# Designed miniproteins, single chains, continued (5): the designs that were tried, part 103

Each design is a single chain, and the fold is of that chain. pLDDT is the mean over its residues in the fold that is shown.

## One batch from the design tools (miniprotein)

Design m19801
Fold by ESMFold2-Fast:
Structure m19801 (fold): chain A 95 residues (1-95)
Amino acid sequence: MEKFEKLKKETEELARRVAESMLDLLRWINEQWKGEPLTDEQLAEGARALAEGIAVALSNIAAKKYKLTPEQKKEIIDAARKAVREAVDSALARA
């Protein structure tokens, strides 16, 4: 049964949404910041780092809950990291 593939896709979708939410949060914080504001590139780097941290933590929780193998856990973590990077890069690539 394709439960692992479904979990992987759900984790990728959640990681993408987390990345978008972290970018929005950092943009809002940057607007409230009374010092020198961060550039879009710095905001993107921060969003990527925070979202990857959250995605890895969630993947570890899922691996424990669903008793994933070490190989499956690595695959989900790698997929989540890739989804975060792609989501942030897409948000920066304004047309």
Scores: mean pLDDT 78

Design m19802
Fold by ESMFold2-Fast:
Structure m19802 (fold): chain A 101 residues (1-101)
Amino acid sequence: GPADGEVLGVAVEESPDRLTVTVAAAVAGTDATLVVQVTFTRDAAGAVTVEVRAWLVRGLRAEPLELPEVAAAARALPADASGEEVAAAVAEATSAAARAL
């Protein structure tokens, strides 16, 4: 089976005003996967809103989780971060969160 906190997948969806990064990571000792989705939305004034959603997924069940550490990591990113830099940071934070579960 996968190692604790192993990143199983990263999906990046980018448009001019929105970047969404979805990361899946393995949770040790379980058949559960931690799924984190971070969305960055830029408004007409150039302000960026960050939304973080997370779920612990087992089979057909998805249980929502609050991951303040992942939210903090996402908000600490510079406004000029590339999609690749954002994806790497979210993947690292998701892996760390999965290891803490």
Scores: mean pLDDT 83

Design m19803
Fold by ESMFold2-Fast:
Structure m19803 (fold): chain A 68 residues (1-68)
Amino acid sequence: MTQAKIEVKVEADEPVEEKVIEGYKKTMTKAAKRLVEELGLDNAETLTRVVTTKDGKKLTITTTVSAA
């Protein structure tokens, strides 16, 4: 069975509430797990996304998926 390791890193330009950061981490982790389960991954993938919070603050979210 192919196991995948999913790592989510969140960087903020300004102070952001921890619950907001945790929310994005959980959402991205669930999305990545679902994608891996449906498609399978034999290569490491890195996806970087910039999102704006409701407060107008920018978060850079880096999701790394690798075989482990």
Scores: mean pLDDT 73

Design m19804
Fold by ESMFold2-Fast:
Structure m19804 (fold): chain A 111 residues (1-111)
Amino acid sequence: GPAEEAGETAYEAGLEGGGHGGSGAGRGAARGGTKAGGIGGAAGGVGGAGAYAGYLIAKRRGESDEEATKRAAEGAKAAAEAAASGGGGEKGGELAKEGAREGAERGRREG
């Protein structure tokens, strides 16, 4: 369904974006959301935030760029699936927003 399609597309986009040092992760996930359609558009944005946050957290833990990229892709997939399916209701939405905020704050501090 739309959630699985958004998740798969966000995962691939997250891998591409993560390889570009995190800043590309949001763009890649947004591209994935566009491919999935209207529901995927919202999921793509959330997936991008998750990817970015995942990348930055992995780098802070001293993980390799390859591992950070995979964590970013996994974060993008999970966030996109949650957003597209509406799973977890309010809790799901809050977790997605927190991920986005953490990624943005980390990016500002490091950029």
Scores: mean pLDDT 55

Design m19805
Fold by ESMFold2-Fast:
Structure m19805 (fold): chain A 88 residues (1-88)
Amino acid sequence: ITYNNLGVVYDALGNYDLAIESYKKALELDPKNVVARLNLILTYLKKGDFDLAAEEFQKLSREIDVPKDAKLDKTLGRFLLESAHYRN
């Protein structure tokens, strides 16, 4: 069983809490699972947990081992918060 795929199914069904738990389990098994972290970020945005989404995006930049792009990570985090504010 891949927890990431399980999370995708829960997210598609609108069960965001179960999707988040599944993506977190995928990351516990493989902290460098970029796909699971991206899916976790998107599910947090769907739930309105914008601060948690921004935090996970910051972790994603570290996992892809691009520390020189921390400035881009912060810019994208701000963009996610701004787009969330615009929608709600």
Scores: mean pLDDT 70

Design m19806
Fold by ESMFold2-Fast:
Structure m19806 (fold): chain A 60 residues (1-60)
Amino acid sequence: SKLLELLRAAAKLDGKDIPDDVLKAIAEELESLGATLEDVVEGLKLALGKEKADEAAKLA
């Protein structure tokens, strides 16, 4: 899943050691809510800052 790859990249860039099962659960919940990849990138910009969000999107 592109959302899961994005969340994994974002967590690594922010120095967070979040278990993969938790990241999968978050990705599945976001997909069930109809969130797009772009919606999640915008959320990451608010949470982590533009530079980390853009790098995470590039890695996904």
Scores: mean pLDDT 82

Design m19807
Fold by ESMFold2-Fast:
Structure m19807 (fold): chain A 74 residues (1-74)
Amino acid sequence: EEAEKHLEEGKKLLEKGDYLTAIQHYRRAIELDPENAEAYYNLGKAVEKLGATEQARKYYQKAIELNPELEEAK
């Protein structure tokens, strides 16, 4: 899946500490699959690592709305 490919690449980049490129892949995953809760959650994690706490909050909220099992996202 196209969205899944971008989600996986984003995760690899996040593990390497390349947060900016990870964000680009997560945003692309969301463009391809707008209801992918995991992509929003991981986008939140990446932007939080860059200190963008307010933006991270919005992505976490969206992730929880799409999948309430992700309630750890705040």
Scores: mean pLDDT 80

Design m19808
Fold by ESMFold2-Fast:
Structure m19808 (fold): chain A 61 residues (1-61)
Amino acid sequence: SVEEFLKKLEEKIKELEKKIKELEEELKKNPEDKELRLELELLEGMKALLEGVKSWLEKNL
């Protein structure tokens, strides 16, 4: 159901937020680490995409 899918999206967004926060703390300790910066950018992009999907579903379904 859409409700179950939305709950899974919320859980995934929450997990991404936690991982992003962990990587931000790692990057503060190693600001020149290009791999950490790239990983952080990818996770931020994934979070934005999932938030977009959730917003679209809430407004249209």
Scores: mean pLDDT 85

Design m19809
Fold by ESMFold2-Fast:
Structure m19809 (fold): chain A 80 residues (1-80)
Amino acid sequence: AKEKAEELAKKAKEYAKKAREDPEKMEEYEEEAKKLIAELIKLGQKYPEIYDYAQALAGEVMELLYENRKEAEEKVKKLE
């Protein structure tokens, strides 16, 4: 269970990284990362002993996606 959680988080982080490297495909990569986050959370619900760990890993991926969005929004909000 824990090993599977780490695998899902690793794949989700790779999609978050791809979203950052290719802004034109950011939305597509974010959707893939979100699907993996959902699978990770579902795994934690199935195995309560790893729930907190799965939530922490999901939080790390969500933070990366948030950073990507914040950078994109800053570019749009440059009304100087």
Scores: mean pLDDT 76

Design m19810
Fold by ESMFold2-Fast:
Structure m19810 (fold): chain A 57 residues (1-57)
Amino acid sequence: SAALVEELNQLYEENKDLSNEERTKKIAELAAKYGLPLVPDDTDSTLAGVRVYLEVS
């Protein structure tokens, strides 16, 4: 969880300014690596939701 949170936060910050499509791809790949299911609805919402979920956990 800690490693995932750090990597996710870095990915979010490093790729925040990229297109929603590209950010979603990177987040989906990271989520798949750690076994997290992602349902893309709104890229910003998806990124924030996954990040918040991990931070609250």
Scores: mean pLDDT 58

Design m19811
Fold by ESMFold2-Fast:
Structure m19811 (fold): chain A 88 residues (1-88)
Amino acid sequence: NPELREKYNKELENLDDITIEDLRARIEKNSTPEELALAKELIEKLDGHKAIVELGKLMNERGKSPIEILELTRDVVLLIGKLLEKQK
C-alpha cells in the first residue's frame, strides 16, 4: 500500500529528532516481555538484520499484524543505528 509506505517514510524523517530514550520507551511500550527480551539482546549485539528477522518471526508467531512488526523492528533498527553513531 503506497499510502502506508509514504506515512512510514515521513515518520522515519521525523525520527531524526527522536532520542535513544524515546526509542527505548516506545520499544518497551509496544513489545511483550518475550519480544522485549529478544529486542534487548539484539540491541546489545548491534545486529539490525537479526532484529528484523528474529523479532519479526517471533511477532508473527504471536499473531502481530505486519504493521506492528514493521513499527517495532523499525524502532529497534533505528535505536541500533543511533547507538552505532554514538559509539563511533
Scores: mean pLDDT 76

Design m19812
Fold by ESMFold2-Fast:
Structure m19812 (fold): chain A 62 residues (1-62)
Amino acid sequence: MEEAEKKVEELFEEIAKALAAGDAEKALEYAKEAIRTLVEELGLSEEEAQRIVGEAIEKALA
């Protein structure tokens, strides 16, 4: 998908918003979708995708 990079950025914004609102369930669903998009549409390894999403979550919580 040509818009995969934009979708990942939008998902990271949604994760940050959900975490700021205290909605851990929504944050987790967006995190799963971000990992899936990175792996399936951008061709990253699952380990790389998990690391990138994990770092985004840690920064949002800091």
Scores: mean pLDDT 79

Design m19813
Fold by ESMFold2-Fast:
Structure m19813 (fold): chain A 62 residues (1-62)
Amino acid sequence: GPEVEARLEELARRMVEATKAGDEAAVEAAEREMVRLALEGHEELVREIGRKAHEEIKKLEE
């Protein structure tokens, strides 16, 4: 539902900002929470929102 989507968008935003800051522990924490939500049945939302976050991170590495 929209509540889970908002939570995933928050986790994605935290992951991007942590990557910008070089905070590997914070990136790992956000990724673990996303995996947990995928296992709870939100796999498609995690895949879509996670993909967008990884695309943003890739731009930072270029």
Scores: mean pLDDT 79

Design m19814
Fold by ESMFold2-Fast:
Structure m19814 (fold): chain A 60 residues (1-60)
Amino acid sequence: SEIEKKIEEVEKRINELTAREAELLAQKAPKEEVREVAFETASLTAEYMLLYVEKKIEEK
């Protein structure tokens, strides 16, 4: 379904951002850059949770 594709895309992007955050921390990047990636990850995590609620509604 379309919802399943969106969940997969969001999950993939969360994984990519998590890896990027780890890289920035290892490189001792500026706090602002780490914060920006963390904010994007948080926003996508919220979207992921909402998509799972929509999927549960669709399954009924």
Scores: mean pLDDT 83

Design m19815
Fold by ESMFold2-Fast:
Structure m19815 (fold): chain A 67 residues (1-67)
Amino acid sequence: EQQELELRAIGHVIRAIGAELDGNYEEAIKDYREALKLIDQLPEVTDDDKRLKSNIEKRLAELEKKL
């Protein structure tokens, strides 16, 4: 389950980046938020997971300023 949650979170990050490139900030925000929810469900948080979460939070803050 841990590995499946991590892969799903990464999938949402990839979709969010695609949405950002298309200028669809609302969809990007939605995908980043889903990735964060999945990371928060991890039974154990690795350093890589913490870095990913930090990067997502920074991007969300930037995107939310555009809405």
Scores: mean pLDDT 80

Design m19816
Fold by ESMFold2-Fast:
Structure m19816 (fold): chain A 68 residues (1-68)
Amino acid sequence: SKKLEEYLKKALEYLDQGKPFEAAVWLSKAIPYAPPELQGPVREAALAAANGDYETAKKLVEEILKKL
């Protein structure tokens, strides 16, 4: 879905700005647009961002984008 890619890219922008909690909001909004096999990874990325784990969140988002 184009919306999934859009929201994941927006989350990456916030992570690059040092705003992991804002990124977590956009990752959570992305979940309904993810196919079933990517919903788990998107939730994991959102949780990492919510915990301020910017490195893990960024890695997971980049891996999801490669599968799109």
Scores: mean pLDDT 85

Design m19817
Fold by ESMFold2-Fast:
Structure m19817 (fold): chain A 60 residues (1-60)
Amino acid sequence: SSEQEQLELRITLYEFMAGSSEFIAERLIEKNADQSLIDENLEARRRLREEIERLRRELE
């Protein structure tokens, strides 16, 4: 269904975003970023991972 297709695309997007967040995490440390920015990136990735898990359950 188109609804299932849209959910699969959203999961793909969120997985890409989570991966990008992991990639930038090392750069933030290398550049001596503020702790608040490091924490913001980590929290954003945590929320994305939680949402991915929720969406995957909807596909089952």
Scores: mean pLDDT 87

Design m19818
Fold by ESMFold2-Fast:
Structure m19818 (fold): chain A 79 residues (1-79)
Amino acid sequence: MTPEEQVRALHGRVLELARELAEVATEEQFEEVRPLLEEAEAHAQKAAEAVKAGDYAGAIAHLEEAAKLLEEALKKVKE
C-alpha cells in the first residue's frame, strides 16, 4: 500500500467511525465524549494540512490518532 493509499484508507475509517457514532449516540452521550470528538477533529484537520504539504507520514499519524479517539468515544457510548 502506498502512503497515499494508506491516507485514503485511514480517512475512510475515520469517516466510518464518525458515522457509527452519529448513528448510535444520543445528544447526551455526545456531550460526555465531546473532549474526545474535539481532539479527533483537531487531528483530522492537521492530517488535511499535512496532505497539502505532501507530508503523508504526518497525515497517517494524525489520522491514526483521530481514529483511536473516535474508537474510544464509540466504546464509551456503547457501554
Scores: mean pLDDT 85

Design m19819
Fold by ESMFold2-Fast:
Structure m19819 (fold): chain A 75 residues (1-75)
Amino acid sequence: SRSEARERLSLEVNRGANKVIDAASQGDVEKANEAKEETIKRITELGRELGVPQSVIDGAQAALQAATDAAIASM
């Protein structure tokens, strides 16, 4: 279902955000950005496979970017 697809995307965003936060907490901006880029690729590929609307993929990417910006700003 679409709800299950969105839940899977949300889990990928959360996994990526946790990796970003962990890297930023260690002062590793490069690793934080790498985790973000890797997660964006996974979100995009998974969203396409699951057939979710582009707006859902865009929202997931925006949420990850916001989490990345916040984590780096808190360093």
Scores: mean pLDDT 85

Design m19820
Fold by ESMFold2-Fast:
Structure m19820 (fold): chain A 72 residues (1-72)
Amino acid sequence: GSLEGKDELTPDELIEKVEKLVKGLLKKMEEDPELSEEEKEEFKEKLEKEAEELEKLGMKELAKKVREILEK
């Protein structure tokens, strides 16, 4: 599976790592002058979808954090 089953991290540590990845993606999007406005919208849509999936998986805190980052 994707990003599963290898780490014996606590759920909180796993959430923190994923949050850092999401923040990193958005930061690169904002700092990267090569990205068009269309690509920025596409990234936001993908992250919105990710937040929905995270809520379904029970990762509600992470989903909320992703949405907060998107509002920036």
Scores: mean pLDDT 71

Design m19821
Fold by ESMFold2-Fast:
Structure m19821 (fold): chain A 67 residues (1-67)
Amino acid sequence: MKLSEEELDREVQEALFLMEIAIAKVAYENGEDKETVKKWLESVRQRARELGLDEAAKAADEAIKSL
């Protein structure tokens, strides 16, 4: 199987968004303010949706609900 350059770029963007979500969750676990983390995750969710990154958008939404 071979990924096109467009598919590879999309996978890289998805991975970066998932990493940002993980960092936000770790920040919350280390005592960051819930509203700050929620706004950060809402920003990630919005950006992921605008780029059509459905998995990242779903992960951000689930992270918000878990706060």
Scores: mean pLDDT 81

Design m19822
Fold by ESMFold2-Fast:
Structure m19822 (fold): chain A 72 residues (1-72)
Amino acid sequence: MEEGEELLKRALEALMAGDYETAAELAERAIRLFEEAGVSPTRALGLLGVALAELGDTERAREYIQKASELA
């Protein structure tokens, strides 16, 4: 899934740059594409969880990290 992988790479770049809002948005898009393709969204779910935690949304971060763990 090339487009999903590209979004995940961009999300990681945004996360490393401290742009947590962009990282979360790109990770959400990657999750949707991976789910539509029947590919595991585990890495994108984990990245979204980290971005949400950095934004201070610890409750949503916990939910996505838990989902990633269940799929791993």
Scores: mean pLDDT 82

Design m19823
Fold by ESMFold2-Fast:
Structure m19823 (fold): chain A 69 residues (1-69)
Amino acid sequence: GLEAAKEAARYLLEKARHDPIAASAAREALQSETAEEALKSIESALRYTTNPEAREAAEEALRKVKEGL
């Protein structure tokens, strides 16, 4: 749900704070009104980031949402 997606976005922001692409995407996800919008923002971070740590954080964030954590 939306709460899980926002928790994943906070995780991404905390782990990838130094990457402006991932940080921007995480902030957008936190302002989303639906889980679908939040997920699209996190997926955008994974798609456009070139930082390996940010990519790993985005992948883990998406995994957490899929597992309902």
Scores: mean pLDDT 80

Design m19824
Fold by ESMFold2-Fast:
Structure m19824 (fold): chain A 59 residues (1-59)
Amino acid sequence: MKEQLEKELKEIEKAIEELREELKRLEADPSADPRRIAALYAALGILEAAKSFIKSLLE
């Protein structure tokens, strides 16, 4: 299952990158909803934790 974990890792890395770009856009927008920004930071934290876990399994 190492191949599947590597595929999952790449998908998570893409999601993290897209989320970081969305956060950059929202933080640059003074009219952005602060609740949305907080939710995206929470989602980013979850994805970063998942990435670390999968990396630990790949060794």
Scores: mean pLDDT 81

Design m19825
Fold by ESMFold2-Fast:
Structure m19825 (fold): chain A 65 residues (1-65)
Amino acid sequence: GLEERRKAVEETLAKIEKSAGHLLTPEELEELRRLAEEMIRRGASAEEIQNALDRAAVRLVLEKL
């Protein structure tokens, strides 16, 4: 349900911030949150949201290398 997807979003974002927060700006973290909110609105599953956030975070980090 919606609660499950919101929990997945918060846990995934917290994990990304812990692992790569030093490589990401606050604005980029906000971009990831906006992506997650849009995916929730479109009815994406928790797994789809987690995968999309992980891929987007990796892409943002690699773009700076």
Scores: mean pLDDT 80

Design m19826
Fold by ESMFold2-Fast:
Structure m19826 (fold): chain A 57 residues (1-57)
Amino acid sequence: DEAKKLLEKGKELFKEKKYEEAAEYFKKAVELDPSNEEARELYQEAVAKVNLEKKAK
């Protein structure tokens, strides 16, 4: 499943604190499988982390 593969890649990037890249992979996973709640939640979380970093700088 390509959507799951993108999700796993996004999770790896998220662990590395590469939130912008992680958000892109989660977005692709959501586009391939819009019904995947985990992908949608992780995308929202990654976007929130990106926004938090922008606010901190």
Scores: mean pLDDT 80

Design m19827
Fold by ESMFold2-Fast:
Structure m19827 (fold): chain A 87 residues (1-87)
Amino acid sequence: MTDEELEKIARYLAVVSGKLTREDVEKVKERLKNAKFTPAEAKAIERITGIKIPDSKVVPGEGPDVDKLSIAELNEILRKIGKKLLE
């Protein structure tokens, strides 16, 4: 992922988590560099942002069929990811 792609994902995750400061975005971006995602989380990020999460960041895990989820349900997945990265 490019730095610009990391910034775009981090900004979206911070905003949907209710975190609106530049400091929150930078915190998410730094943690995102080392974060691992389930296949469902990676696909939810790709569907909302258009940015593919590299396979090196994807770990085995259970999740919903993202192709069957509404935009609201995808945003709830992204909110949970953002909240986890801000903890």
Scores: mean pLDDT 81

Design m19828
Fold by ESMFold2-Fast:
Structure m19828 (fold): chain A 85 residues (1-85)
Amino acid sequence: MSEEELDREVKVALVEIFSAIALLDVQRGDVDGAYEAVKRAIELAKTAGPEAVDSALYAANRVREVDPEKGDELIKLVEKAREEL
């Protein structure tokens, strides 16, 4: 495994971790925490690849179910991240 491959794998893992945090925050009613966690996941996903972007999109849709305004902002960020891949 090269340093570039390791960096990519670490970013994918971090996207999954932040996405999981966002899902837990939604379950607990912490919409602000979920929003910030998904934003971090999206930023990392831009350089981690399409699978990471899909994980962030799933989390963004969970936020949208409880807060449509914040969720729509996150979905727009996911769409921008897909264009930057």
Scores: mean pLDDT 81

Design m19829
Fold by ESMFold2-Fast:
Structure m19829 (fold): chain A 80 residues (1-80)
Amino acid sequence: SKEEAIERLRELLEKAKEAKTPEEQMKLVIEAARLLSEADPEKYLYAIGVILRAIGLLLDGSLTREDAVEMIEELIELLE
């Protein structure tokens, strides 16, 4: 359900606040985007957009914990 998906996304958000490396942050963003896509398939392109932004920042060496947190918050808002 959407409620269960939102709860799982909130758990990923808390993990993102504690993640120490860009690689850990990227994994959490990918998992969150996948969860959004499974819960609301019509939001698939938005989920892909978030993943592409995160990949771009990771490859540029500029992905921060704050970026990952904001991306996951954006995905939660898309389900609310």
Scores: mean pLDDT 85

Design m19830
Fold by ESMFold2-Fast:
Structure m19830 (fold): chain A 64 residues (1-64)
Amino acid sequence: MSENEKRVLDALLRAHALDPDAVLSVRELAEMTGLSQSTVSRAVRRLVEKGVLEETPEGYRLRK
């Protein structure tokens, strides 16, 4: 897993610790990680392909 993928995953894990149903948009993930929205978009797409995340109309969450 790349450094950018790890940073995005860590942000989602922190959100999940506060709210197990947390869904984060690309914009929210960019704010939380300090990455650009384009970098976050690339990272979340790869994490979805790996089965780590799932995409919803509102954003991305951890796959259960």
Scores: mean pLDDT 83

Design m19831
Fold by ESMFold2-Fast:
Structure m19831 (fold): chain A 87 residues (1-87)
Amino acid sequence: DLVDEVQEVLAEMVEALYEGDIEKFKESLEKLVELLRKLGFSDEEIIEMLEELIKHLEENYKEGNLGDKEVVEKAIEVLKEEIEKLK
């Protein structure tokens, strides 16, 4: 089930943030984008989803719900790079 795979990849991304593993986060993000395309989302829709994820990361950083500040900032950079690749 592609939806179950998306949930698994999102969990892997959250785990990577807590571990400070930006390479794992990037690999999981690339896998997420491929799964979203397989689900029939357009590149424009995927960009909107990634932009919403950036917003959630910025909001959660203020609440202390995610790991280290530096790791969150690097994750946001990785998300912005992926968005640029999709444009």
Scores: mean pLDDT 80

Design m19832
Fold by ESMFold2-Fast:
Structure m19832 (fold): chain A 94 residues (1-94)
Amino acid sequence: MKAQEEEDLRYARENLDALAEELAAQAAKRGIDAEELRRLWFEMIDEALEKGLVSEEAAEIAREVVERAAEILADAPPTSEETRRRYAERLAAA
């Protein structure tokens, strides 16, 4: 278990962008936006830390993946009418 966790953490650290892309793709498929993704995952990570289910290092890596995934979601093509409207408003404000 511990050796596997160390290997998984090393893999995650080396592949943050790929993991973020996968998480963003799954969130977009479910209609989850960047703010909802951050809220859901950070709450889950904090609870897992409180209960001793994950290490501090694993939690830091998970938060980094979530932040990168949220940035990808913010730049993703609109998948719903509300997402299209928000995307158009952001482009107009830039």
Scores: mean pLDDT 71

Design m19833
Fold by ESMFold2-Fast:
Structure m19833 (fold): chain A 60 residues (1-60)
Amino acid sequence: ALDEKEVEEALGLMVASVLALASEDPAVAAEILELGRRLIEEGASVEEVRRAMEELRRRA
């Protein structure tokens, strides 16, 4: 069984991936994925990851 934290990390990565796929710019998509990975490694919540990814996409 997965720990709650492991599930949250997986969901955060999935959110980052979905937002990256929705990006019109491949370079922005790559930055979204990399930022999401770093935030998850630092223990960020799914909501924090999504908020940061959305902000990066908005600036593209």
Scores: mean pLDDT 68

Design m19834
Fold by ESMFold2-Fast:
Structure m19834 (fold): chain A 94 residues (1-94)
Amino acid sequence: SPVAELLERLRALAEEILALARAGAAADDPRVQALLAELRRVARELARRASPEQLLEALIYLTEVRSELAAAGAEEALLTAVGEVAQILADALA
């Protein structure tokens, strides 16, 4: 399913961001910025194509990732950026 592939890609991108943050990467690191740009692109595609149930699954997952980033001591700018991506999914549910 194209939507299942987007959900897997969203998880992979979020996990890579979390791994970089745990390794001490800053929010303005070009690698982090590139992953955030792709994460926003995937979230927008999910917002257009996914069911409400799939959107809610993705939203819950990004909320968990944001909590893990906070626990890892990630910069507020990175927490805000992931929160903005989660908001793309939340807006599609409204």
Scores: mean pLDDT 91

Design m19835
Fold by ESMFold2-Fast:
Structure m19835 (fold): chain A 69 residues (1-69)
Amino acid sequence: GDREKARELIEEGKKILEEGRKLLEEAKTLEEVTRAIGLILRGIGLLTEAYLLAKKLGDEELAEKAAKG
């Protein structure tokens, strides 16, 4: 259901966002910075989708989890 989808989006978004943050901290070239930012934006996008889905479901706890990233 939609609630399970929102949870999966939160978990995927958190993983990708954390990967992007780690790459950004280790980045030494403009190309590495660009890749890291791309992952961060993707992670934010997934968490935003999860937040909107949780709000549609009236699940404020799930929405808070998505918002916290």
Scores: mean pLDDT 87

Design m19836
Fold by ESMFold2-Fast:
Structure m19836 (fold): chain A 65 residues (1-65)
Amino acid sequence: GDKEELIKKLKELGVPEELIEKILEYLRQGRGDAAASLLLNRGGLSDEEVQELAPLMKRLSEELG
């Protein structure tokens, strides 16, 4: 599912487990903007990497929120 795909991609990009849990918490709250900001500021991801994840995060935010 979209959740498993997002977790896999974040792990492949080297995002720590604790940060992945916080990203999922924000997405459950419908806070995709907060999730993206966290990935940029603490996840070590580039703007391009976050942009590639944006459609998946949007779908998951709509599914879980």
Scores: mean pLDDT 81

Design m19837
Fold by ESMFold2-Fast:
Structure m19837 (fold): chain A 88 residues (1-88)
Amino acid sequence: EELKKKIEEERKRAEEARRKLEEYNREAQRIREEGERRIKEAKSEEEKLKIRRETIRREAEKSMEAILASSEYVASRNEAERLEKELK
């Protein structure tokens, strides 16, 4: 039954996107915490600014990846729900 297979595929995509979303959010948090720790250890304002710029850039990259994963999760979940409704 093709419809059941499509539902399983969309559920699997949603699960994978959910895991990626959670991982990217955890990575962004780690980047932020590491950046704050490095800033406290820095000896000059120039070094602090360099660390802050690097931290903001890396955090923004992970935040963007999380937003994309979130969008994929919502789309796949909604499609699975739509297909389940059609199965009945």
Scores: mean pLDDT 84

